# Designed miniproteins, single chains, continued (4), part 6

Each design is a single chain, and the fold is of that chain. pLDDT is the mean over its residues in the fold that is shown.

## One batch from the design tools (miniprotein)

Design m12176
Fold by ESMFold2-Fast:
Structure m12176 (fold): chain A 68 residues (1-68)
Amino acid sequence: MRELSEEELKELKERGEREFERLLRAVEETVGREAAERLRELRRNKDFEEFDALSREVRARMLEKRRE
């Protein structure tokens, strides 16, 4: 009954959102806005399989851009 669990859940959610926001910013700068927006939509829709597939593709593209 302690609110501690609710506070921990809120902190976890906020940290997740902040980390995701930072990830999207990096993706926007490296790969492009379209990729970042697609990742955001997939997360919102909770399409975890497509999110994972796109995330891998975006990561590969980020690595390729670093080589250029």
Scores: mean pLDDT 73

Design m12177
Fold by ESMFold2-Fast:
Structure m12177 (fold): chain A 73 residues (1-73)
Amino acid sequence: GEKAAKAAEKAAEQAREYAEKGKGRRNAILADASAGLALISYGVAKVSGDEEAAKKAEKAAEEALEYAREAEE
């Protein structure tokens, strides 16, 4: 549960960093990959039955997706 939520949060932070650097193909791809990892981690948190971890992972996955979109401009 909580380990998966922390993984999602870390992936969201990585997506943010790539978005902030991201006026290039590489940074856009890395932001997208980070958002994918956040979504996978959310899935793992959700199936664990830990509702608080699932909510944290969901928020992190949503933030990671927003950063991935910003990296693409």
Scores: mean pLDDT 77

Design m12178
Fold by ESMFold2-Fast:
Structure m12178 (fold): chain A 63 residues (1-63)
Amino acid sequence: ADSLQKQLDELVRQGAKLREEYEQLKKNNAPQDVIDKVYQQLQEINDQVESLLKQYGEAKQQS
């Protein structure tokens, strides 16, 4: 697999882990600041995944 596919796989795994942590933090009534930080990290991962998927699709069309 190329570097883009590897980066995508890693981001997807990180996103899944952060989502699990987010759910646990909400269940444990963690401080709002902690919940907000994890939520922001999830949004950043989602944005990076979307950007990489667009780049991957463009590269695939050129091949």
Scores: mean pLDDT 78

Design m12179
Fold by ESMFold2-Fast:
Structure m12179 (fold): chain A 86 residues (1-86)
Amino acid sequence: AATERALMRALLEEIEKRLEKGEPYRFVDYAVARLAGPAAPESEESGDRRTLVRQAADGTLVVAVFEKVSKEEAEKDIERLRAELA
């Protein structure tokens, strides 16, 4: 959906900023949920993986999982995702 795509675009922008700061990540997977209960989950790092969350005004959540990779792999993945979300 359009809202889902917009939230994924925002997550891509965060990953691009993290790469700029020396934190290279590659996209693994995502899930879409609705916020119906207590506070949305925050970004969490467990080993070489990180979960990022973005919320829309209508309560739609996108929860995306990323993994630590080389800078070169992260740059290639960002380029691919940018093309897919264009």
Scores: mean pLDDT 72

Design m12180
Fold by ESMFold2-Fast:
Structure m12180 (fold): chain A 100 residues (1-100)
Amino acid sequence: MTEEERDAFLERLLAEAKANPDEEKQRVLYDTLAFSLVEEAARRGIEVTLELKDLSFDEYLEQLEEAYRALREGRPVTIYHRDEATLKELEEIVERIRAG
């Protein structure tokens, strides 16, 4: 995929996450978006900051929308997650991509 195709994928994923009426599937889509955002930011050499934070679902979506905007603008990407295990998986993805 080209960078433009990956940007279009992220935009579509965000839209699908927002529109999904099934809460459990919506959770999976939001987490998929978070993983995809850190992967793409790391591939582009954009600084990624990952922080543990107790978030409502609305706050989780809002900060992921900001992370998506930051990625598109080439600004540092910050992602907050409420689950420590998921946050650790996100950190491992960033490290693996940066290592080659």
Scores: mean pLDDT 82

Design m12181
Fold by ESMFold2-Fast:
Structure m12181 (fold): chain A 68 residues (1-68)
Amino acid sequence: SDSDIQSRIQQYVDNLSDTLIALLKAGEISEDEAREIIDRVGKLLSTQYGEKYGQQFRDELLARLDAA
């Protein structure tokens, strides 16, 4: 269902945002590298669940990074 996919997308956003924020703060990756990771994962999620969910993932994760 849409709600089940939404919950899974939210878990991916939460887990990856925590990881990327930690790596960015530690200087282990650049902002460009973080954006490339987000784009690649978003494309995989678009393929698996649909473009709507891949785009939602990208938008929410980018917002989390901008808020950090």
Scores: mean pLDDT 87

Design m12182
Fold by ESMFold2-Fast:
Structure m12182 (fold): chain A 86 residues (1-86)
Amino acid sequence: ATRQQLIEEADKVVKKLAKENPDLSDQDLIRIRFDLHHIAGLLAEGRITVDEAAQAARESLSRYVSKKDTDKAVEEWKKRVEELLK
């Protein structure tokens, strides 16, 4: 998968979280997006595995959203990323 495709999948997660959690501030969403873009970059470079990326994403999201919403968002993102990477 390309870096662009992995970043686009990260952006989809952020948009869905914003829709489902209207109490998240614009600053929270910017920080989440920044973290997920960074993780996507590391994954695109082969510096981390999909499982390590998922763990890092859970750690980032759990600062802003509930564990339930974090786990749902990360699981969806992981499935989409695995389809792109095979």
Scores: mean pLDDT 84

Design m12183
Fold by ESMFold2-Fast:
Parts: structure tokens; C-alpha cells; sequence
Structure m12183 (fold): chain A 68 residues (1-68)
């Protein structure tokens, strides 16, 4: 998978998470997150039951491939 395809999938998942978590969207409005900051946020949301484990697992896999 190309870097562009990985980034596009990651952006899609980011937008879906923000849409499903409007409180977090409001807190992050106007902020640019690094990949590590986004991973930390998704892990926190998954621990709170706001993001499915399958979505966290996919984001972690995409982030791992982008960091390699």
C-alpha cells in the first residue's frame, strides 16, 4: 500500500471518529494533531468505550506502516 493510500485511510478513520465523538471534535477544532497525538487520543477513546477496538487496531496498524 502506498503512503498516500495509508494517509487517506487514516484520514477517513480520523473523520469518522470525530463525527461519532462530537465532544472531542469541539475540543480539537482548529488543532493539528501529530500521528502520535492521534494514536494517544484514539487509545483513550477506546478505553472509554467511545471507539471500537477494531478501529483502534486498524489505526495502530496504519500508523505502524507509516512509521516504517
Amino acid sequence: MSIEELEDELLGLYLEIMERNPEETAKLAGKTLTLDEFLELVRELAEKGKVPQEVLDRIEELARQLKE
Scores: mean pLDDT 74

Design m12184
Fold by ESMFold2-Fast:
Structure m12184 (fold): chain A 65 residues (1-65)
Amino acid sequence: LGYAAEELKQSIQKLKDAGDLASLEFKDDKITIHIKKLTPESEEQLKKIEESAKVLGLSLEVVLE
């Protein structure tokens, strides 16, 4: 669904803008997100990413650097 894809992109962009995103990897039906630090704000964005990924049929893995 287009809305879920847009929400996913926006939430990833918010992590990037906050400086908390170290790297992003997309492979098959899995998204791996590497974050520099875990903050209440980054946790909120990760929650939104998880929900949007589920709607899109993608699995999510989060790695703290």
Scores: mean pLDDT 79

Design m12185
Fold by ESMFold2-Fast:
Structure m12185 (fold): chain A 74 residues (1-74)
Amino acid sequence: SAAEELVEAARRNDLATVVAIAREIARRLGLDPAGIRELFAAAREVVKRRYADNPLERAFLLSVLDEVEAALLA
């Protein structure tokens, strides 16, 4: 899914690259601001599910998603 693709991108520890990947996903799917918010909400649910037993990695990935979403919605 696009949400899972976005979560995998967030693991790269390079914010500029994650922003570029997220913009390409949004463009490919034709997402408006509401669609971008829904994509990032879904990505956060993937992070919470996959990293339930890893609170540090979960916190890091959620922080990356917050910064990337803010960049896309600016």
Scores: mean pLDDT 88

Design m12186
Fold by ESMFold2-Fast:
Structure m12186 (fold): chain A 92 residues (1-92)
Amino acid sequence: VLTEEQREMLIEATVDILMDIAKKLADKDGKLSYETAKKLIKLFLKSLGPISEEELEKILKEADKDNDGVLDEEEWKELAEKLSREMLEKLI
């Protein structure tokens, strides 16, 4: 079992990795399409089992604060933090 400090370090490191990948795949305005975001979420959560298209759409719509059909850097960072925290809690 990880200490709280080790958990926070792993969450931060995981968020940093997801942010770096997202920045490389973002459009010229720094936004991620839902299609690209779904692929990243599926890859990241692969070890936790299959995720439905319905669940992915729900996650993306909840992250998309502007409801503009794309995720900006802030929206993706919040989602990455949530996913990283939930993943570590399920593995521990």
Scores: mean pLDDT 76

Design m12187
Fold by ESMFold2-Fast:
Structure m12187 (fold): chain A 67 residues (1-67)
Amino acid sequence: DGLAKAYLAFQELDPDGDGLLTTEQAVEALEAGGFSREVAEAAVRRVDADGRTVRGGEALEAAAELV
């Protein structure tokens, strides 16, 4: 349930459909899916290569691994 909700939030926050979100947008999407901010931030840090953007799918997988 939380994973599906986070995935929908990623799609809503990615209007260009390129699969890339800002780090803040990725955190917000994961929180919308029911993940805590601590898990969301840890997941984003795990997949964040440039400090600016993350791939939504990679952030979601990292959050799922942390719970």
Scores: mean pLDDT 73

Design m12188
Fold by ESMFold2-Fast:
Structure m12188 (fold): chain A 98 residues (1-98)
Amino acid sequence: MPVVDEKVTEVVIKASGTAYSEEAAKKLKELLEEIKKTASAEVEVEVEIEGLKVSVKVVIKRTESTSLEEFNLLVREVIGLIEVSLKDPKIEVELVYE
């Protein structure tokens, strides 16, 4: 997993895979939406569910109120949720410097 440094202002996480169950797919969406509501960063969540097929895009944008430690923890939390919810997921992480 990439380490986010002070020069990174945005992280884009894209993932696709097969959920372990329809319940796992729904739970992943709910947990990602909860992160969006509670995070100290600006978080955008896009989840597309077609049966057990799941496509996820999460954009985490650092704000003045987001510490570097919190930013790194948010990235790790999102990736961890994807990994436990999807079987053999394809995860792409892009670091943006603005």
Scores: mean pLDDT 81

Design m12189
Fold by ESMFold2-Fast:
Structure m12189 (fold): chain A 70 residues (1-70)
Amino acid sequence: MSAEEVTAQLLKKHGGMSEEAARKVARAAVANPDASVEEMAKVVKSQAPWLSDEEARKMAAGALAVAKGF
């Protein structure tokens, strides 16, 4: 399974994101795995505005960790 697929599954399962939103966030994390958690949290929140800032940071950290592992 690709880094994008693993990240998208994590975002759907724990973030309640649609497949489209999860894929967009996963692609961003894989394209720049060295991005800051704050920077990636802004991408997460743009796709899932119902998440709190803390929830968005947690999802961003998870996505970046998966992206760095591939």
Scores: mean pLDDT 79

Design m12190
Fold by ESMFold2-Fast:
Structure m12190 (fold): chain A 117 residues (1-117)
Amino acid sequence: MVTEKLSLDEIYEKFLAAADRVLALTTDPALRAALERLRELAEELYEAVKNDAPVEELEELLARFQAQLRETLALLAAERAANPDDAELRAALDELARYASLFFHEVQQRIDALKAA
């Protein structure tokens, strides 16, 4: 378990770094395409949060990100299972899954806080 609480900015930067790492190591075209789409949705959602977009817009963007995250996580799991002896790739896939999920949860918490205010 992560013992230190990361900011949204730190999570976003770590997500981008992990995505770049996976893209450098994988040759699977479906995973590469899904990851590029996930990055684009993450950028749009991150910019919307930083620009204080309305909660309704944040909810719509988060729903799109969540749908792409589900697809991408399934592809990450398949790539991991296909490469049992590639420790570097498996570590990169696990790190990407972690920071992508943390990004989703951090944005969801911010939306929940806005709706409670």
Scores: mean pLDDT 85

Design m12191
Fold by ESMFold2-Fast:
Structure m12191 (fold): chain A 91 residues (1-91)
Amino acid sequence: SALVERLKKVLEEELKLAEEEGEKLLKESLEKFEEFLKLLEEGRKRTLAYMDKLIAESSGEEKKELEELRDEYQARFDKLLAELKAKAEAL
């Protein structure tokens, strides 16, 4: 669906920008980096809540595609946070 394709592109760009900003802040200030990680987690919570609303309002194949996208986003976000935290610990 057009909604699923549009949402995929938005989430992909969000994850890319989060990684780039996280890496930049880690080089600038550990304090700013740690605060950014908190903002990322709050943002994730809002994004997941929005996706859950879309899933609840959908049916059939689109509902299944949104559920799969939600799970993929959650897994990729968890991986991003783990990688950023590992880089901070390696400093």
Scores: mean pLDDT 87

Design m12192
Fold by ESMFold2-Fast:
Structure m12192 (fold): chain A 63 residues (1-63)
Amino acid sequence: GAAAQEARNREIVEEAERKAVRAILAGDYDGALAILEEARKQTSGEYKERLERGIASLRELMA
C-alpha cells in the first residue's frame, strides 16, 4: 500500500544519504554521486526531489 511504499522510499533515501556522506568524507565525490543517482531511480515524489537537490548541491561542490 501507499504507507509501505512511503516507508520504503524513506529507507532508500536515508541509507543513500548515509552512504553518500561516508563517501564524501573519504574524498570520493564520484562515488557519492553514483549512490544518490541510483537511489533517485528507486524513489518517487518528495524523496526523489530530495535526492535531486542533494545531487545538484554535490555537483556544485565538484565544479
Scores: mean pLDDT 84

Design m12193
Fold by ESMFold2-Fast:
Structure m12193 (fold): chain A 99 residues (1-99)
Amino acid sequence: DEEARRERIRRAARAGAEEGLAYYEENKDKIVPIKPEALERGEKGREALLESLRKTDPVLAEVLEELERELRATLETNAFLLALAGAMEGALGAVADEA
């Protein structure tokens, strides 16, 4: 069931995002801003990963794209990066559990 799988991945991704955001809130004073060059490299790598995932696992790609869009629209850059890292970890973990 594609919808059941999508909801499992979405739930895992949101849980991961919440963990990343909680880490950000607890460690605000210790988080160093990412350099623009490193941010750009990371974004290009993530875009390449998403492009690959659209071909191999479109459900995973769609969930990650939805969450990235939501998080980017609502969070400051450092909070966004930690929430997104958590979301990706959660989503990929849910997919790995299928194998």
Scores: mean pLDDT 81

Design m12194
Fold by ESMFold2-Fast:
Order: sequence, then structure tokens, then C-alpha cells
Structure m12194 (fold): chain A 81 residues (1-81)
Amino acid sequence: SMVKEQVEKLEKLTEGLIKKIEELSKDPSMKPLIEKALKTAREDLEALKKLEGEIPEELKEKAIEGAERLVKVAEEALKKL
């Protein structure tokens, strides 16, 4: 289904962003970039929660899950720095 393809693409993009944050976390000088990524992920999460019928519900739920995972990964990365 079209929604399934959109969800799979979103999950792949989310995994890529998680990997990028993990790579940045290996260098303490990258802390400001991880802080910016956390701020962006939090803003995206709030924006996604406010959507009312603009995208399919399944895609919205998966986008929220992805944003929540990005927030958690960025927060854990910052705790180690």
C-alpha cells in the first residue's frame, strides 16, 4: 500500500538520523550540533502532534514514534558528554 511505502521510507530516514547523532556523539566538540538536533526533534514532535487529518493516521503515528526515538537518542548522547 502507499501508506506502507511512506512508513518504510520514514523509518529508513529516522534510522539514518539516529546513526548520524550516534556518530556525532563520538566527538565532544559536536555537542552544540546534538543540542540543535534535540531542539529540532522536539519541535517536529510538537508539530506532528498538532496535525489533524493532513496525513494518514498510521503515518502520523509512525512519524511521532520516530521523533520520540530521535529525542531519546539525542538526550542519551548528551548525557554521555
Scores: mean pLDDT 86

Design m12195
Fold by ESMFold2-Fast:
Structure m12195 (fold): chain A 93 residues (1-93)
Amino acid sequence: MLREEAAERVLELGEKLLKEALELSGGKLDPETLEYIRRTFEEIARLVREGRLEEAAEKAKELLELVKRTAPPELTKYPEEVLKVVEELRELT
């Protein structure tokens, strides 16, 4: 997978998480936490584009732990897939 394709996949996963979070919570999830999650997906995508894959993996792990603590368990699949995408890209480099 090319870095640009991986970065776009990270952003798609973030959009899917935010959409599903709104549908599941009826707007009851903390908006500051949702904004932080959105920005973290954007930061991971930027790090991936820049080839900073070790930092991207660390941020993806932080995101996974945050989602596990703050969101319904159905949403953990998105940061888990982000971590998988970053780790697969690291193996190709």
Scores: mean pLDDT 81

Design m12196
Fold by ESMFold2-Fast:
Parts: structure tokens; C-alpha cells; sequence
Structure m12196 (fold): chain A 85 residues (1-85)
């Protein structure tokens, strides 16, 4: 469940910090599928937004630094959602 989604997004942040956006995208796709299986619409939305952020960085629309900042916010939003359940 929720802890596994959070762990995958945290790993994606680490790869994004290293400049490995391809691995970050792979991990976020896995996190999104797990969030969908858990049936929590809020976690699905947060994870989908994080995936969009990585794709925007890959397209050169935002910097890797800005993407990392937004992905870190996604981790905090998922942690807050877990506390609200």
C-alpha cells in the first residue's frame, strides 16, 4: 500500500537528483499503477502529477532542479495523505 507508493516516489526523487530522469519516470509509472490498485484517488492524482513533472523536465520545459523540487513536494503530499487515512 501507501508506504510502497511513497517509497517508489522517494526513489524517483533520488534518480531525478542524479539527472537520471528515465529511471525516475520508470519508478513513477510503477508508483502510479500501485496507487491505482490501492483505490485512493488522491494518491493517483499526486502520482500522475509527479509523472507529468518528470516528463516536462525530459522535454526541457522545466529544469531538473525545479522537477526535483516538485517531486519532493509530491512525497510530502503523499505522506500527508497517509496521515489523513
Amino acid sequence: AMDEVIELVRKAVEYARQGNLEKAEELLKKALELAKKNGDETSVLITQTALSVVRRAMAGEITQEEAVKQLDAAVKNLEARKEAL
Scores: mean pLDDT 87

Design m12197
Fold by ESMFold2-Fast:
Structure m12197 (fold): chain A 68 residues (1-68)
Amino acid sequence: SFLDRIKEEIRRWLRENPEASPAEFVALLKRAIDRIIAHGESQGLSPEEQHTLAAELVRFAVELRREL
């Protein structure tokens, strides 16, 4: 899925940027959220479905960063 693709990109980015600041991480998340919303809109997903995907992505990224 597109969500899985973005999750994998975030995992790779965190590995490549182990010393990334909180601000850099937030900027990455904002860009990733924008991409999910844009993709969902292009595929005809409802606003609720877009929000659910964005929320899942944020939860995934925050949990992953805590483990690194």
Scores: mean pLDDT 83

Design m12198
Fold by ESMFold2-Fast:
Structure m12198 (fold): chain A 68 residues (1-68)
Amino acid sequence: SELLEKLKEQLLVATREGPQPLKDFLISNGLSEEEANEYVEKLSRASEPEELEKILEEIAKKIEELKK
C-alpha cells in the first residue's frame, strides 16, 4: 500500500527527529491530536516488527475510512 510505505517513511523520520513529524502527518490525514498521540505511543511500545506492521495497517485503514 502506498499509504503504508508513507507511514513507514514517517516512522523512520520519527526515530531520528522525534515523534512530531509523524504526529503532524497523522493529523494532516484527518486524525485528531488525541488519536495521533495514541498511535505514536503504540508504535513506540511495539516490541516486534509484526506488531509494528499491524499498527501501521490499522492507521492506514483508519485514514482511508476518514477519506470516504
Scores: mean pLDDT 81

Design m12199
Fold by ESMFold2-Fast:
Structure m12199 (fold): chain A 58 residues (1-58)
Amino acid sequence: SSDLLTFGQQLLARGEELRREAERNRDKMSDLEVQFLEGMSALLIGMGQYFIRKAQEL
C-alpha cells in the first residue's frame, strides 16, 4: 500500500478528532484554545485531503 495514502488518511482522521474535541469542549475551553484547535484541525484536514488526492492520481 502507498505510505502517502495511509499518511493522508491519518492526518485527515487526526484533524477531524481535533475538530470534534473543539466542538465538544467549546464551553470548557478559552477562546484561544478553541481557535488553536480549529486552526490545527483545518490544517491537518487540508493536508490529509491533499495527500489522499495525490496518492490516488494515476
Scores: mean pLDDT 83

Design m12200
Fold by ESMFold2-Fast:
Structure m12200 (fold): chain A 70 residues (1-70)
Amino acid sequence: SLDDMLQGYKEALDTVIQDLRSQGYSDDEIKEIAEDIIKLLGGELSKTLSQEQVDEIVKELREHVKKLLS
């Protein structure tokens, strides 16, 4: 489902953020890396999902990262 896909991407971002923090990356650097990942993911998902579904996933992932790095 879309919700299961979204949850999987959130968990993957949680792991990436934790790993980058443990390596000494700043929150600003992590935000830039996370945005690049989300942008690339949105481009790939647009090949198989509707624009509305892609926009919702991208929005939810950006909000998730914002909550973790605020």
Scores: mean pLDDT 88

Design m12201
Fold by ESMFold2-Fast:
Structure m12201 (fold): chain A 59 residues (1-59)
Amino acid sequence: STEVKEGTVKKIEGNYALVEDKEGNVYKAIASPTVKVGDKVSFVKSPKYDAYFITGILK
C-alpha cells in the first residue's frame, strides 16, 4: 500500500528513525539526516523493499 502514515520520531538509530503513530504503534523507517527526535513526519511503506521511508517533515 502507498498509504501515507504520520507519526512522531521517538529515536534515531543510524539511518533509521523509530516513529510512533497516534495509536501508539512504533515503526522503523529510513530517515534523511535532517530528521530529528521530536519531529512530526510522514512515512510510507515501500512494497518493493519491504521497508518504511520517511517522506516529509510536518510543520
Scores: mean pLDDT 83

Design m12202
Fold by ESMFold2-Fast:
Order: C-alpha cells, then sequence, then structure tokens
Structure m12202 (fold): chain A 84 residues (1-84)
C-alpha cells in the first residue's frame, strides 16, 4: 500500500519534469497546462498527508490517488501526441 503511494508520487514528479522539459522546448500552452495539473495533484497529496486523515479511509484514498495518476498519465500521452 505505502509503496504504491510512493511510486505514484515518484511518477507524478517524473511526469511534471517531462512536461516542463517539453514545454521549454516547444512553448506549447497545453504542455504548461499538464505541468500545472501534475503540480496541483502533488500539492493535494502533500496537503492530505499533513492534515491527518481517518485511518479507515487511507486505503480508499490511496486507490483514488493511483486511479487519478493513471488518468493523468493517459491525458499527458494524448497531449504529447497532439503537440507533435
Amino acid sequence: MYQQLLDAIAELQALLQEAQALYAETGSPELLAMAQRFQARLDDIYRLGTEGINVSSVEELIQRILSETAALRAEFEAVKAAVE
């Protein structure tokens, strides 16, 4: 469970870095928008970690984070294809 959350955070950080690098090369506003979405998601995850959530909901929250990360990855792949 915790390893999956750590992996999702690492993936979001990698996606953010890739989106920023591609934006620097292309100037595409769609890539900037993707970078902003990845950053906002990371900020939300860090905020939830500091506020102390109910233990009974933590597993459900992790599954939601994994699902949302997968969706963002798919959207980013579509944006990369469209920008090329």
Scores: mean pLDDT 77

Design m12203
Fold by ESMFold2-Fast:
Structure m12203 (fold): chain A 68 residues (1-68)
Amino acid sequence: MIDLYAQILYQEILKLTGNEELAREKAEEFRKKLEEISKIPDPEERQRAISEAGQEAIEEAVREAEEL
């Protein structure tokens, strides 16, 4: 599932920013975040954390693209 979530994030950032390098960096950071989130024993808390991390990553990528 980590690969699927990272792939979706990569595609969304690429569509929003047009920056492949930024999309790849954010997808890699998200993968590391998902590995940390996987340590949360409660499945419901994990799902919420995944959603929040994904949303934050997209917002950060858009902001960083505007700064470039």
Scores: mean pLDDT 79

Design m12204
Fold by ESMFold2-Fast:
Structure m12204 (fold): chain A 85 residues (1-85)
Amino acid sequence: MSAEELRAEAEAARRAGLEAAEEAVRAAEEGRLQEAYLKETASLLLLATAENLYLKAGDEEAAREARELARRVKEEVEEAIKKAE
């Protein structure tokens, strides 16, 4: 794949990862903890995929941003789960 194609796939994975993160937070806020954990897992895998694709494209900064997003997603979902109690 070209660097342009890798970046496009990374951006798609990042977007899907963020959408899954929003669904995870919403599920946690609604007390659907099993769905929240499944969506969190999907989000983290998608963001890890985006990081790896950005690295293959030579975009170290975008890869670093994707890794930081994964860390924030984990923190936000864990906090939402705590508040749903």
Scores: mean pLDDT 86

Design m12205
Fold by ESMFold2-Fast:
Structure m12205 (fold): chain A 67 residues (1-67)
Amino acid sequence: SAMAEKLAKEAIRLAEEAVVIAASRGDTDRGIELARRAIELGKEAGSEEAVRAGEKALAYVEQLRAA
C-alpha cells in the first residue's frame, strides 16, 4: 500500500540519519533513538529491508557509543 511504502522510506531515512548524527556529530544517544524508531516503522511497514537498515544502524551506533 502507499502508506506502507511511505513508512518504509521514512524508516530507511531515519536509519541513515542515525548513522550520520552518531558518526559526524558524536550524538550516539540520538542515533540510537532514531535507529530504534527506524526499526519500529520498518516493522509497521512490513519491510524486511527497512527493518534490516534500522538494525544495522543501531548496531553501528551502539559500537560507537561503547568505544
Scores: mean pLDDT 88

Design m12206
Fold by ESMFold2-Fast:
Parts: C-alpha cells; structure tokens; sequence
Structure m12206 (fold): chain A 70 residues (1-70)
C-alpha cells in the first residue's frame, strides 16, 4: 500500500513537469486521464493509504490549476 503511494507521488511530480511543456488543451486532457488512473489506484488501497493518495491528488490538482492559470 505505502509503496504504491510513494510511486504515485513520484509519477504525479513527473507529470507536473510534463504539463508545464504542454498546451492548455493537451494539459487538461492529460489531467483527466491521470484522474481516472488515480481513482482506480485509490480503490485498490486500504483506508489509510487511500487517504494519503487522495491528499496527493488534491495537491496535484491545486498545482495543476496554478500552472494552467499562469
């Protein structure tokens, strides 16, 4: 469970760097795809790790929104 959360954190950080190089439309499309993937991962986790993964996704959404509005 915890290893999946750590892998997700690294993947989301890498995807944020990628998003900075994309158009707004391409970034939004990638964001939607990542959301679906993260929700599927959360469903496979225990309650504690699911809460950690949900927090990571919320932090990603906040950073993603800030990048798109810059």
Amino acid sequence: GEEKVEELKKELEAELEKIKTLSKEEAQKLGMKLREKVLEIIETLDKENAEKATKLWREFEDKFTNILNS
Scores: mean pLDDT 83

Design m12207
Fold by ESMFold2-Fast:
Structure m12207 (fold): chain A 94 residues (1-94)
Amino acid sequence: MDLEKIWETREKNKEQIDKAIEYARKAGEALDKADVPPEVRQKLANLITAGLLLASMGDTKGAAETFRKPADLAREAGVEESAKYFEQAAKALE
């Protein structure tokens, strides 16, 4: 793994990563206010963790694709506000 390349990518994309984290946080807050089954909430939490981990490693493109999955799941669960925030998180990383 090229640590220098990961470090440079992370520094250059720090603003994008910070915005994605903020949108993911808002998506989580919207989910907490909604009556979402525990099973769906657990799947969403796992996807958020995966997306944030990829972003922290400098894989902003992989993180963006990963955040689209919880957007679709949140929309299927009827939490449109959360879905929009996950889409904004993905867009911030593009």
Scores: mean pLDDT 76

Design m12208
Fold by ESMFold2-Fast:
Structure m12208 (fold): chain A 75 residues (1-75)
Amino acid sequence: GAEVRLVVPADFPEEHLLELYRLVQELGGTLVSAVPAEEPTDEIRIESDDEALLEAVAAFLRERTDYPIVRVRTA
């Protein structure tokens, strides 16, 4: 299945992480990691090897948060 990794602001709500885990699982993917950024940031970075899953996760986050979203398509 496709893999998803997230780098989130330190204040990112835990509730949204649980919702994301369920969303990714329902779409046949795996949320491999969701970690706070090493340095303070106001953006969410999404990394995935699946473009459709990147778009679905980005859409979910845009609906629920006001953070800028950066999408990275991995090989």
Scores: mean pLDDT 79

Design m12209
Fold by ESMFold2-Fast:
Structure m12209 (fold): chain A 76 residues (1-76)
Amino acid sequence: RIEELLEEFRRLALELARAAAPAAAEELGRSVEEVLAAAERAVEAAVEQARRLGEEFGVEAVEEAVELVREELEAA
């Protein structure tokens, strides 16, 4: 079901954002809070893009998006 996959995608993407935020904040010369706020906005936009892909191409497109985020989180 697409909504369950989108919630999984959101959770993984937020975990990735939290894991990467300190290094990104240092690189960008910003606070961790500022980077997290920007990342949270980007995650919501990505969830809506994944929803549209799922509607256009089927649930497999959302499953692929979840796998990509999971791989990035494991690499981070």
Scores: mean pLDDT 78

Design m12210
Fold by ESMFold2-Fast:
Order: sequence, then structure tokens, then C-alpha cells
Structure m12210 (fold): chain A 73 residues (1-73)
Amino acid sequence: GAAAELEQRIREHAKQLAAEIARKELEKLGVEGEIRVEEVDDNTIKAVAESKEAKVVVTLDLKTLTYTVEVEK
């Protein structure tokens, strides 16, 4: 139904947003790395951008519409 399609589109956009945030944070550190995105649960999207020199983890909560960024060097 229409509600299920909307929920799927929201999740797809959330994955893209989390990946973009992770990529931009890694770029600020002047390094390149691989980006992976996973659905931890129905309300949580996690994006990890990782290189040999730095790791960026973005956790996006769809229930609160908030995200956190953790940077490891």
C-alpha cells in the first residue's frame, strides 16, 4: 500500500543521507575510504566510512530524526 511505499522511500533516503554525511566527514580529514551503510533495525541506519588512517561512524535514528557522528583517527 501507499504507506509501505513511503516507508521504503524514507529508508532509502535515510541511507543516502547517512552515507553522504559519513563521506563528507571523511573528506574533511583529507583521506579516502570505503563507505558502507546498514539497517541496524527499522528505526536505525548506520553508515561507516573507513580508511587506514580514519574511521567515521554515522548513526541515524528515524524515530527521533536525529543523528550522531563519531570520528576515530
Scores: mean pLDDT 80

Design m12211
Fold by ESMFold2-Fast:
Structure m12211 (fold): chain A 84 residues (1-84)
Amino acid sequence: MEELLKALDEMIEAAKNKDKERTVEAFQKVIELLVKADREGLFTPEQRERLTRLLSEALNALVNDDYDRLIQILKEIKEIVESL
C-alpha cells in the first residue's frame, strides 16, 4: 500500500507540472500496483467498480491534457486506497 500511495503522489506531482511523459510513466506504475493490490484481494467489489470508473476518467483526462481534472480524480483514488 505505501508503494501505491507513493506512486499516486508521484503522478499527482507530475500532473501539477504538466509533464506528460512523467505523468504517463507514473500512470503505468499506478495501474500495475492497483492490479497487484486487486490480485491480493485488498479491494471489495464496490471499491473495484469505483476504481475502474475513476481510472477510465483519469485516462480520458490524461489523453485530453486536462491536468486539473486528472489531479482531482487521482486524489479520489488516493482516498479509496488510504481507506484500506
Scores: mean pLDDT 86

